# Designed miniproteins, single chains, continued (3): the designs that were tried, part 23

Each design is a single chain, and the fold is of that chain. pLDDT is the mean over its residues in the fold that is shown.

## One batch from the design tools (miniprotein)

Design m8816
Fold by ESMFold2-Fast:
Structure m8816 (fold): chain A 62 residues (1-62)
Amino acid sequence: MEQEVQERLRRAEEVHEELAKKYGEEVASKVLGLIAAGKSAREIAEATGVPVSTVSRAKRKL
């Protein structure tokens, strides 16, 4: 059970790094926070300005 949590955390770090490189660290952290809160890709895109396709891909990687 803890192994799965650690793997998810590692994937979240990778997703954060990719988003931070393209959109900046503040936006990357906000996207990940909204994904953790269970928001839809469209809601996250509207809140952050990140394209829906990029948010959807980030959610799939987690």
Scores: mean pLDDT 78

Design m8817
Fold by ESMFold2-Fast:
Structure m8817 (fold): chain A 81 residues (1-81)
Amino acid sequence: SIDDIINNVQNQARSMASQSPIDTPIYINQTVTMPDGSVVTISTIVSYNKEKNQRIIRINTTITKPDGKVEEKVQIIELPA
C-alpha cells in the first residue's frame, strides 16, 4: 500500500539520520508505480535545526492517480540531535 511505502521511507530516513553526522543534509527521492497505475513520488529532506538542536525529516509525497487526480501529503518528523 502507499502507506507502507511512506512508512518504509520514514524508517529509511530515520536510519540514515542516525548514521550520518548531525549537520549533514540528506536527500532521498523515490518514484514508485503502484499496481493500480498510481505513481507515487516521495521527496525526503533531512536537515539540522541549530536553534532547536533537532534533526528535521520532511517527507513530501505526491500521488498521481490513473485518472490524473493528484493527492499530496506532507509529514514532518523532529528528532533529537
Scores: mean pLDDT 82

Design m8818
Fold by ESMFold2-Fast:
Structure m8818 (fold): chain A 80 residues (1-80)
Amino acid sequence: MKTLNEAVGFAAPDSVKLGDPLGISAPGLPDGTQLTITAPSGATETVTLKNKQAVYLNTTEKGIYEVKVGDTLLGTFEVV
């Protein structure tokens, strides 16, 4: 996958354990930006950036999650 469109500087751990919080950073986006996180089942949740960071707590499904702003894919992480 070509990730060369990471103009926002998105960063998250590549993997997190089931039930553990995930820290997300997007320094290229303004504070108050809502990120949409899509679980492997297709369930979605929003988190809001504060000081260019957000924490996602609902790591309840194993597999690959997608992080988007609007329709733009910023990155992915895996829950193991």
Scores: mean pLDDT 77

Design m8819
Fold by ESMFold2-Fast:
Structure m8819 (fold): chain A 73 residues (1-73)
Amino acid sequence: GSEVVASFPIDTAADPAAPLARINALGEEGDVLVLLADGETVAVLPLPVERAAFEAALAASPTPTVTAHVVRP
């Protein structure tokens, strides 16, 4: 079954470089990043997470913070 290997909040207005580097360091190829805003899925992105896709997902968030789940299938 799927396992959450890491979970942490991200400020959508902050520099995305540090949380992106953390996500890609904590997860492995084949893992997925699930971004949640107020408990609802904003994006599901494959690891390693592409910068442009990550930035677009944060910009599309309806909330100023998202929860990042790194999920292993």
Scores: mean pLDDT 86

Design m8820
Fold by ESMFold2-Fast:
Structure m8820 (fold): chain A 103 residues (1-103)
Amino acid sequence: SPERERVLDFLDTVIAGLEALLERYRDTLSPEARQILEEMIARLKEIKEKLRSGEITPEQAVDEAIKLFREAREKFRALGHDELAAFLDSVIAGLETLKAELR
């Protein structure tokens, strides 16, 4: 479906962005921040696979991604990584916009 393609493309872009952050900041990220990013990437890939296989709907995939990003944002804030938390806020805003366009 066009909605599924759009959400898959968005998830691919976000996964690539997180992988690029992990690469760029490999020598400056705390072990805790690295673990959060690695877990986010793994869980986003799981959401993508479920969406691709038809196990979940485009709307369910966006909802799961929003929840994941909100949880990660609070973890980064707790660790004092305000710049990473702000980046996640930008992605959450993009996901909320995407969700509105699916309905």
Scores: mean pLDDT 88

Design m8821
Fold by ESMFold2-Fast:
Structure m8821 (fold): chain A 61 residues (1-61)
Amino acid sequence: SLEEFIERLKKRIEELEEEIKRLEEELEKNPDDKELWLELEETEGLLALLEGVLGYLEKIK
């Protein structure tokens, strides 16, 4: 159902927010790590995309 999909999406968003926090903590220890910076940027991009999808789904209710 749409409701089950939205709940799954919210859980995934929460998991990505936790991953971003973890990556930010790792970057505090190694601020010149280009691979960690890229991983953070990619994770933030995915979070923004999923938040956009969630916003769209909430509007079509």
Scores: mean pLDDT 86

Design m8822
Fold by ESMFold2-Fast:
Structure m8822 (fold): chain A 71 residues (1-71)
Amino acid sequence: VAEEVEELLEEAKKAAEKGDAEKAVEALRKAAELALEAARAAGASEETLEAAREHAEGLIEKAREYAEKLK
């Protein structure tokens, strides 16, 4: 699962290098989703998962806005 998250992060980096902000953000979103799923499977509390999900969503939104602005 960590390997899969890393692969999605690599996809995000490659997409960003190509200037494909939408694809980069999509890959980051999928990576966050998998990381949260892994944490849940590992027994993380619902409170911790909720906080992590909110934080990840905020970072992804910020990255999307930043990519749009930098265009």
Scores: mean pLDDT 73

Design m8823
Fold by ESMFold2-Fast:
Structure m8823 (fold): chain A 55 residues (1-55)
Amino acid sequence: NDEIEKFKKELDEELVKKLEEMEKAKVDRETLEKFREELVKKGKEIQKKIEELKK
């Protein structure tokens, strides 16, 4: 499904931007944990969107 693949690609680009911000922030403990929480959140949102598109 092209729509699902496009959505995944867009998320990957945003994740790359977040990784770059982490490097600039010197990956402090707090920043690392915050980023991990965001990754979990993004993963859940992606799965939700995939399910909606597969309806």
Scores: mean pLDDT 66

Design m8824
Fold by ESMFold2-Fast:
Structure m8824 (fold): chain A 78 residues (1-78)
Amino acid sequence: SSDDIANLLHTRLNIPYPSARQIARAYVQGVSNGQSPGVSFGTVIPDVVNDDQSGRIGRLFVKAKREGKSFLEVLRNA
């Protein structure tokens, strides 16, 4: 669920919970509408997180692609 993703972003990447919740909702809705995870995050991230927090999320996407895993799989192990 979007709440589970928000909790993982908050606990694993230290994203403030209100920001994590907005990002998680954007991700779930975007993916449900056929958007890639990167596109789904891209609209919301600049408005709700700082550059350091954005960098942490971006590094996790790069890791997911490199390892052939989903973003959620690498997020759970962050």
Scores: mean pLDDT 78

Design m8825
Fold by ESMFold2-Fast:
Structure m8825 (fold): chain A 69 residues (1-69)
Amino acid sequence: LVEELAEEHRRLGGSEEGSERRARSQARTLPTVRETSELVKTAKSLDEMAEISREQARRYREERERELE
């Protein structure tokens, strides 16, 4: 997951070191699921990638709140 996210950041023009750092930060806020990785891979720009990550974080937070009840 983290490596896949780093690859996408590099593909979209991110630096090699920066891409790994960002990928780790994203993985930290989201469950490590393949669906998240696939959505991120469809992004055409770093901005879209960030928006997709926020959307996923919001969805997973809703699911976790439901489970914790």
Scores: mean pLDDT 61

Design m8826
Fold by ESMFold2-Fast:
Structure m8826 (fold): chain A 62 residues (1-62)
Amino acid sequence: SLAERIERGLAGVAPELRDAYAATVYEIAKRNGLEVPEAIAERAAKVAEETRALQREVVDQL
């Protein structure tokens, strides 16, 4: 299945790139109305939170 291929891809990617991989997969899936494995959604949520925190910090410097 697509979910199995995505999970295998995540496992095959270097550890330091897994969050970026998950965020990319999440964006593509969201754009196409596809469901993603929980591991992908969890990592993507973490990346989104970190990005939002960074954006707030930049705005606070303005």
Scores: mean pLDDT 80

Design m8827
Fold by ESMFold2-Fast:
Formats: structure tokens, C-alpha cells, sequence
Structure m8827 (fold): chain A 63 residues (1-63)
């Protein structure tokens, strides 16, 4: 399930960002974005809260 794979990657990226690993978080976030580009608009909306949280964490971590 592409949606569940994207969700898992976003959750892994968020965890990496919380642990201070910005490089891993960025890489996992990029992988998730590649999958998200293949999703429907409805599926992208389901992932919006995780995407916004990851962006916020990366902004805090990297500036």
C-alpha cells in the first residue's frame, strides 16, 4: 500500500528529526515525497499533519 509506505517513511523521518539526525530525516522525507507525488489528493490530505510536523521539526533542527 503506497499510502502506508509513505506514512511509515514520514514517521521514520520525524523520529530521525526528533533524535537530531537531520541528514537521515531529510533523506527519508525526500523518499516519502517521491511516493506522495504518486498519491491521490485525498491520500495526500491524510498525510498533511505528518508532513507539517516534519517540516516544523526540520526547521527547528536545521534553521
Amino acid sequence: DLLEEARRLLEEALRAAEEGDGERALELGREASRLIAQLSEEQREELRPLREELIRRLDELLG
Scores: mean pLDDT 84

Design m8828
Fold by ESMFold2-Fast:
Structure m8828 (fold): chain A 55 residues (1-55)
Amino acid sequence: SAPSAEQFYNLGIGYLAERKYDLAVKAFEQALELKPDFAEARDMLAQARALQAQE
């Protein structure tokens, strides 16, 4: 079955822990595509983008 928004969110968190910020951004964007009102994913996407920009 297709991954859920929550699965993409958890994947993004995992990528952040590994400092894979580009992959974290993509995972959180996919979570928000599936669930646009996912506030936690929106907030984590902003954080991941800020961390990506520091590289």
Scores: mean pLDDT 87

Design m8829
Fold by ESMFold2-Fast:
Structure m8829 (fold): chain A 81 residues (1-81)
Amino acid sequence: MAPEELEAEVLESLANMYRALGKLFESQGDLETAAEEYEKAAELYRRAAEALEPVDPERAEELRRRAEELRKEAEELREKA
């Protein structure tokens, strides 16, 4: 893998972990904490996208969209909390 691809993969893996934590807290009714974990995941996906932009702009765009979706989910959870 190119170094940028490896960096993005590590960041995406961390983002997946925070997204899973967000789902866990959401299932427990802790919407505020779930929103915080989703925001952390979104930031990591955004950073992964930045790392990939010079080598794989299409994949970077996919990760950026995932970040935006998670940010919207976090905002919706805060509105419901």
Scores: mean pLDDT 85

Design m8830
Fold by ESMFold2-Fast:
Structure m8830 (fold): chain A 90 residues (1-90)
Amino acid sequence: ATAAAIAATLNALAASLSAEAAAALAANDYATAAALLTAAAELQVAAALIQAKDYASAAAALASLAKDPALSAAQKATLAALAATLAALV
């Protein structure tokens, strides 16, 4: 249902960020690669929190990540919307 769909979306976004990080590494941009890999890991933690039914912690993690300057405006907007949806489940 909704929580499982959100977890799947976060895992897909984490995979996308890992691909962006690989491109940054190929360009020798280690700072951008590290920031994107950190964001990808945080998305996977948020997905795990959803699977554990800790929606409050997952919502807080996504709300924090929605302010990460390494992410695009569209990615940040998606994370903010998902954080609000998870907060409503608590």
Scores: mean pLDDT 84

Design m8831
Fold by ESMFold2-Fast:
Structure m8831 (fold): chain A 82 residues (1-82)
Amino acid sequence: AEEALRLLEEAARLAREAGLEEAYKLIQKAIDALKKGDYETAIKYLQEADLVVRQDTSASAAQKMEILELIGRAIEEIKKEL
């Protein structure tokens, strides 16, 4: 879970820098769920964050790609704990 937490903290930082406030909030909710050991809820929030990032039209393609890669890697790490 430590690797997933690290990836999500970086994704949250990048989302905040890109002005993706809703994605940032969803990633923070996923971090909170992960810290509580609620892996299924963490994955749900991350899947919602992924969708929100993909639908955003204000951030650059490069910013979106980097955030999506970190979210995807975090989901993969969390799934190893299930």
Scores: mean pLDDT 87

Design m8832
Fold by ESMFold2-Fast:
Structure m8832 (fold): chain A 80 residues (1-80)
Amino acid sequence: SPSKNELEAEELLSLALMFAEIGKLLASKGDYKEAVELYEKAIELLEEALKLATGKLREEVKERLEEVKKKLEEAKKKLE
C-alpha cells in the first residue's frame, strides 16, 4: 500500500506534469511568457514531490524535473 508521502508525491507529480503540458502548448503558440510561468510552477511542484518521493518514483520526479528545467530555459531564450 502506498504511504501518505508517496501518494502526495504522486499527486504533486501529476499536477506538475499538467502544468508542464499546458506550458508546452502555450510555447508552441508563441506564448513564451505564459509558458515560463507554467514551467516555473511545474518545477516548484516537482521540487516538493522530490522531498516526499523515494525509490522509482523519486527517479521519475528527478527525470521530469530536468526535462521541465530544459523547457524553461528554451522558453526564456525565446523572450531574449
Scores: mean pLDDT 90

Design m8833
Fold by ESMFold2-Fast:
Structure m8833 (fold): chain A 98 residues (1-98)
Amino acid sequence: AKREKARKESEEKREKALEEAGSSEEIKKLIKEAERLYKEALEYYEKGDLEKAREYLEKAREKAREALELAEKEGDIVSEMEAGTIILAVAVLEVLLK
């Protein structure tokens, strides 16, 4: 009885942690998409394709903003900081693009 109760409590704590990790998967996906789009914008900027660089920067900003809004709603401070960092990186590259 005592071992069974301790095991159930441990399993419930693990399931809650996994469920919370799973519920933030959409936020992590949006952050990864924003990072990928930013990287592509940077690559186009390095190649001198300023029009494509601006296009991908706009897409990166949209995905990063979506991630930030969802992270703020969920109280995910780490993801808020990650999304905010991407938004800042986009803003810096936009200044370089004029």
Scores: mean pLDDT 77

Design m8835
Fold by ESMFold2-Fast:
Structure m8835 (fold): chain A 80 residues (1-80)
Amino acid sequence: SHMQVQQLQHIRDQIQRILDQGRQQGTFSQDQRNQAQQLVQQASDMLRQITGQTFVPPDDIIRALSVAAVRLDRAIADMR
């Protein structure tokens, strides 16, 4: 559970930074912006549930969010 909280916090912070940076630089496509917004919302919702109680979401969902965040970060990096 502690590791999952750290993972979700890291994912949320990473995506928020990517979203903010891309917005300021104007490097986001509509699809990338929508994807980032969706991922931030999902990570934030899960974080609220975990930190507010002992409930833990499935590891596969956290892993999927992590993979999606990495893909988004890579896509933004590739745009230079």
Scores: mean pLDDT 66

Design m8836
Fold by ESMFold2-Fast:
Structure m8836 (fold): chain A 58 residues (1-58)
Amino acid sequence: SKKEQIIRLTGETFRKLGEVLQKEIDARRAGDEEAIKKAEEEREKINKEYHAKLKEID
């Protein structure tokens, strides 16, 4: 069950990171420095949440 939870969490995290990557690409294309920073912060938040949830499973 723990292995299955980790696989599911990883898949969800990968999807979220893909969405943020698209936002970052769009922001860089537009030269929007504030949007780039927001995308970087969102990516950091997703990574922190992923590691926190992994710790809860273990």
Scores: mean pLDDT 85

Design m8837
Fold by ESMFold2-Fast:
Structure m8837 (fold): chain A 64 residues (1-64)
Amino acid sequence: MSKEELEAEVEISMLIMKAAVAKLAGDYEEAAKYYREAAELAEERGDEELAEELRKEAEELAAK
């Protein structure tokens, strides 16, 4: 795995963590924002399945 691939995985994980913290705090708009950012990075890496899952989570939270 390249250094760039590892760095992107770490960034996606950090965004998911920030989204989870915001969700627990009731900040659904903030959580949706972080999930969308993580989904964009996952898509850029070619991980369409992860990107779709993260986008669905963001859409669900934005609807609350």
Scores: mean pLDDT 81

Design m8838
Fold by ESMFold2-Fast:
Structure m8838 (fold): chain A 60 residues (1-60)
Amino acid sequence: SEVEEEIIKELMEKYGLSEKQAKDIVEALKEGDPVVMRLISRETGLSLEELEKWREKLKE
């Protein structure tokens, strides 16, 4: 989806993540596992609030 590609691009360009890391994050956002979301937040420095905003966009 366009939203998915936009999130991947932002993760790569703004946060310096690889394409694989960005895709893995998008997959985790779609699943909504709280444990995985917390691990992503810790490893990337992204807030849980920011991750939840992207998750909400992926539902649309």
Scores: mean pLDDT 79

Design m8840
Fold by ESMFold2-Fast:
Structure m8840 (fold): chain A 97 residues (1-97)
Amino acid sequence: KIDELLKEAQKHLLEGADLTAKTSENPKEIHLKAIGASMLIISASVSLSLGDRETAIQDLENAKKIVEELKKVANEEAQEKFDKALEALEEAIELIK
């Protein structure tokens, strides 16, 4: 269930980033932020597999902050994708606790 939520979060994050980049003055910056958040999600999955729940939660909380920053500059369609990513991240954090 947690792995499924993390994959869903990453999928929606990248879809939202692609939509945001199309209307951005700085598409490279959008993609780099999305890659950063994606790497934190992967890091959390690795930490969880090693039994390090505290690091996993911290990585996911940091990923949420990046997604929230991306949402601020996103159009309405991209905001819906970022909201789905945030919901999946929040549910994953609750299940890890």
Scores: mean pLDDT 89

Design m8841
Fold by ESMFold2-Fast:
Structure m8841 (fold): chain A 56 residues (1-56)
Amino acid sequence: MSLLDKAAEVLGLTREEVLQRLIRYARGHPLPGSALDALRRLPGVTDEEVERIEAL
C-alpha cells in the first residue's frame, strides 16, 4: 500500500483527491528537492506520483 493510499483511507478521500490536494498545496508552496527525494525513497510511492507534484 502506497503513502497516498494510506492518506486517502485516513482522510476518507480517494487516492486521486489526496494527490490533487498535494498538487494544489505545492502550487502555492513549492516543495524543496529534499522533500521530493524523501517521497521518492518511500516504499509504495511511484516516480510518476512524485513527477506530478514536481511539475508544479
Scores: mean pLDDT 63

Design m8842
Fold by ESMFold2-Fast:
Structure m8842 (fold): chain A 65 residues (1-65)
Amino acid sequence: SIDEIVEELMKVLKPMILDLTDEDLELIKEAIRSKIPPEYADEIIKKLEEAIKKEKEKLLKKLKE
C-alpha cells in the first residue's frame, strides 16, 4: 500500500530527518516518479512530505520540552 511505502521510506530518512535538504527531497521525488506510475507517485510524494514535516515538528518540539 501507499502508506507502507511511506513508512519504509521514513525508516531510512528518520535518522537524518533534521539534516534533509530541499535538494535531497527533490532527488527522492524524482526517484519515486521514475519507478512508479505518475498517479500513484503523486500520492506517495504528498504523504511522504506530510510525514517528514510531522516528524521534524515532533523532534523540534521534544528539543524544546
Scores: mean pLDDT 80

Design m8843
Fold by ESMFold2-Fast:
Structure m8843 (fold): chain A 69 residues (1-69)
Amino acid sequence: MKDMVEAAEALAEAAAKGDAEAAARIGQQPSLNGLSPDEMNRAIAYGAAVGGNGEAAQAAGKAALESGG
């Protein structure tokens, strides 16, 4: 779980910077592989919140609601 949080934080940071290529590579990490879309967005929101990135946390939270999580 902690490794998923770290990968989610990195993904949230890349997304906040608009780095789609980095976000795609991080999303392919084994720690995030096998998560449902809502679990992924929830993990991203949690990672962003822990990392202090409010904008990324809000964006991920919205995406989680839209994906049913």
Scores: mean pLDDT 60

Design m8844
Fold by ESMFold2-Fast:
Structure m8844 (fold): chain A 68 residues (1-68)
Amino acid sequence: LPKITITQLDENTVRVSTSANGTLVVNGKKIELNAGSVTLSLLDAIEAEVIVDGKKFDLNKDATVVVE
């Protein structure tokens, strides 16, 4: 399974790292994730989710999540 690490740097900034390609959706925008890291700024009143291999991960639940 792809490994995803989501780290919240502040209230409006998260870093997403993945061991495989995937898709991150932020405020209706699709961002392609190639194996590596992407730092994103989350503006007020937006939602973000990470989709990798059909699994959804919610950035609002935990500041750091590591999923294998």
Scores: mean pLDDT 56

Design m8845
Fold by ESMFold2-Fast:
Structure m8845 (fold): chain A 66 residues (1-66)
Amino acid sequence: MQTLRVTLTPGTNMIAIGHQIMQIPGVHDVIADTANNTMYVTADYSQSLIDQIRSIPGVQSVSIIT
């Protein structure tokens, strides 16, 4: 497992994006940091998974923090 920091475009619907991320196979948990337009995602290590998160409208960047 890895932790990903997902940065969202300001004004984006965090609930909708969080729901989409949770539906990706290999995602275990999503913690929203609404004050910073950021989500912390615990997931299996997979480039495909990272690419899927990056393709969601409103996702600005994805970085690995663990």
Scores: mean pLDDT 81

Design m8846
Fold by ESMFold2-Fast:
Structure m8846 (fold): chain A 95 residues (1-95)
Amino acid sequence: GPLPKELILRAIALALRAIGLLFDIDLLEARHPDAPPEARRLLEEARELAKRALELALKALNSTDPKEAEKLLEKAEELLDEAERLLAEAKRLLA
């Protein structure tokens, strides 16, 4: 059957969160062309995690199995939490 509405809404929310993080990373890189290598490494690592989280959220949205969707969304959330942590560290180095 179709996914529960709660899982659909959560997948959309996580996808939007990932898109927002990718936008914030691009904006930081544009504002800091002379960023030190460590900050650039953190931004690139955060970008890869956010991209992976977006892929998992979209895969969850296309799933027909609520249990599979839930596991994909849990992993997407973990990746986004780590991406936000790395982004915060990069911002600290750029301050």
Scores: mean pLDDT 91

Design m8847
Fold by ESMFold2-Fast:
Structure m8847 (fold): chain A 68 residues (1-68)
Amino acid sequence: PHMYPVLAETFSPGPRRLRALLVQDEEGNLYLYVDARLTPEEKAEVLARLKAQAGLPDDTPITVVELG
């Protein structure tokens, strides 16, 4: 399926590496790809921050996927 990038967040400082990526599929479903090294608290903060930045309601369902 075609995925549309909505928002990206990278680590700073350091090499350019994705910390999180919010994407939307063809059906409008939202997925958050997050770095598996983030703590549960950091993952929750990233999810809330990206929802707010994308203008999404706090109750918007998002599937969270950990990246290696």
Scores: mean pLDDT 73

Design m8849
Fold by ESMFold2-Fast:
Structure m8849 (fold): chain A 62 residues (1-62)
Amino acid sequence: YYDKGLEYYDRGDFLKAIDYFDEAIKKDPNNWKAYLNKGLAYGLLGLGDQAQKDINKARELR
């Protein structure tokens, strides 16, 4: 799931990337890298509040 999320992120498909990062988080709620990259994808979509929440969660889990 996480690797698939990165694949879609690299292709610029940020909505699909977020879906795969959500599945990665569902399988491993401590996956801080999935939260970080999900937050970055939200940021690129202009969703700053969601981006900040996910980035803060990633920082908390490190």
Scores: mean pLDDT 83

Design m8850
Fold by ESMFold2-Fast:
Structure m8850 (fold): chain A 61 residues (1-61)
Amino acid sequence: LSEVLEEARRRALEMLRAGVSEEETIERLAKWIKEKTGLSDEAARKIAEEAVRAARRELAE
């Protein structure tokens, strides 16, 4: 899970830097997390939202 979260954060940062919207980034990450971990849609989306939140803080620096 920790490795998946770190990779999700990296992917979120790349997508946001490329101009992908926050909502679209969350959707793409949630799908990827679900495929990697087998977690529920709700759990995958929660992790995706946290990764995007962390990436947005990084971009604000």
Scores: mean pLDDT 81

Design m8851
Fold by ESMFold2-Fast:
Structure m8851 (fold): chain A 57 residues (1-57)
Amino acid sequence: MEENRKKAREYLDKGLAALEAGDVDTAVENFIKASKYAAKVEGGLDELALELERRLA
């Protein structure tokens, strides 16, 4: 599995955890990092969006 996909998911998890804690600034920083790693992978942004939907459902 590509490291960029793993890093994108790790940062997404950290961002969601920060958002649940009410730390919006930390959440935004982690979401930006997640998107940067996802953008390096073909279809990575779509995969990130699906994972976000899965975790918010």
Scores: mean pLDDT 78

Design m8852
Fold by ESMFold2-Fast:
Structure m8852 (fold): chain A 76 residues (1-76)
Amino acid sequence: MSKEELRQKAANYFTAAGLAEAAADIEKDPEVRKEAYQTAIELYRKSAELDEQAGDTENAERSRKYAEIAEKKLKE
């Protein structure tokens, strides 16, 4: 996979993660909310790994921070 392909894939995972987190934030069902946060965390982590492989340390760090925020929300 090229660096450009890795960056595009990372961006797609980050966008999907953000949508999952936003859905979880407004979800009233606690089990559905938990699943949505878990999905967001997984997608943010995948985004960070792909950005790291592409040499994009700044975006990788951003994605790791977003995963940490989602993990904190999940633990509440």
Scores: mean pLDDT 87

Design m8853
Fold by ESMFold2-Fast:
Structure m8853 (fold): chain A 98 residues (1-98)
Amino acid sequence: VTPKQLKLAQARSLFFDGLTSKDKEKAAELFEKAADLYKELGDEKMAEVAETAARGLRDGSKADLEKLEKMKEEALQQGDKDLALATEAMIGHLKRLD
């Protein structure tokens, strides 16, 4: 396992832990940590998803949900199934914790 592969696994694990957390503050903290790791990996799109989710959980902003929905649409248009799935899961999670 390379350091890059280990970092990617850590980012994915934090993102998943955030999606399964029922505590908004803990979920936001986990997504912020995941975003930092995705930035280090050069995955700016996944970092943006995680950062947007963290802000949405703290602020309850409709603008963050709208941004995630636009990112999902763009991912589907580009054939990025992983990004589309991540944005959809995040939209569902934010709506569940409302």
Scores: mean pLDDT 82

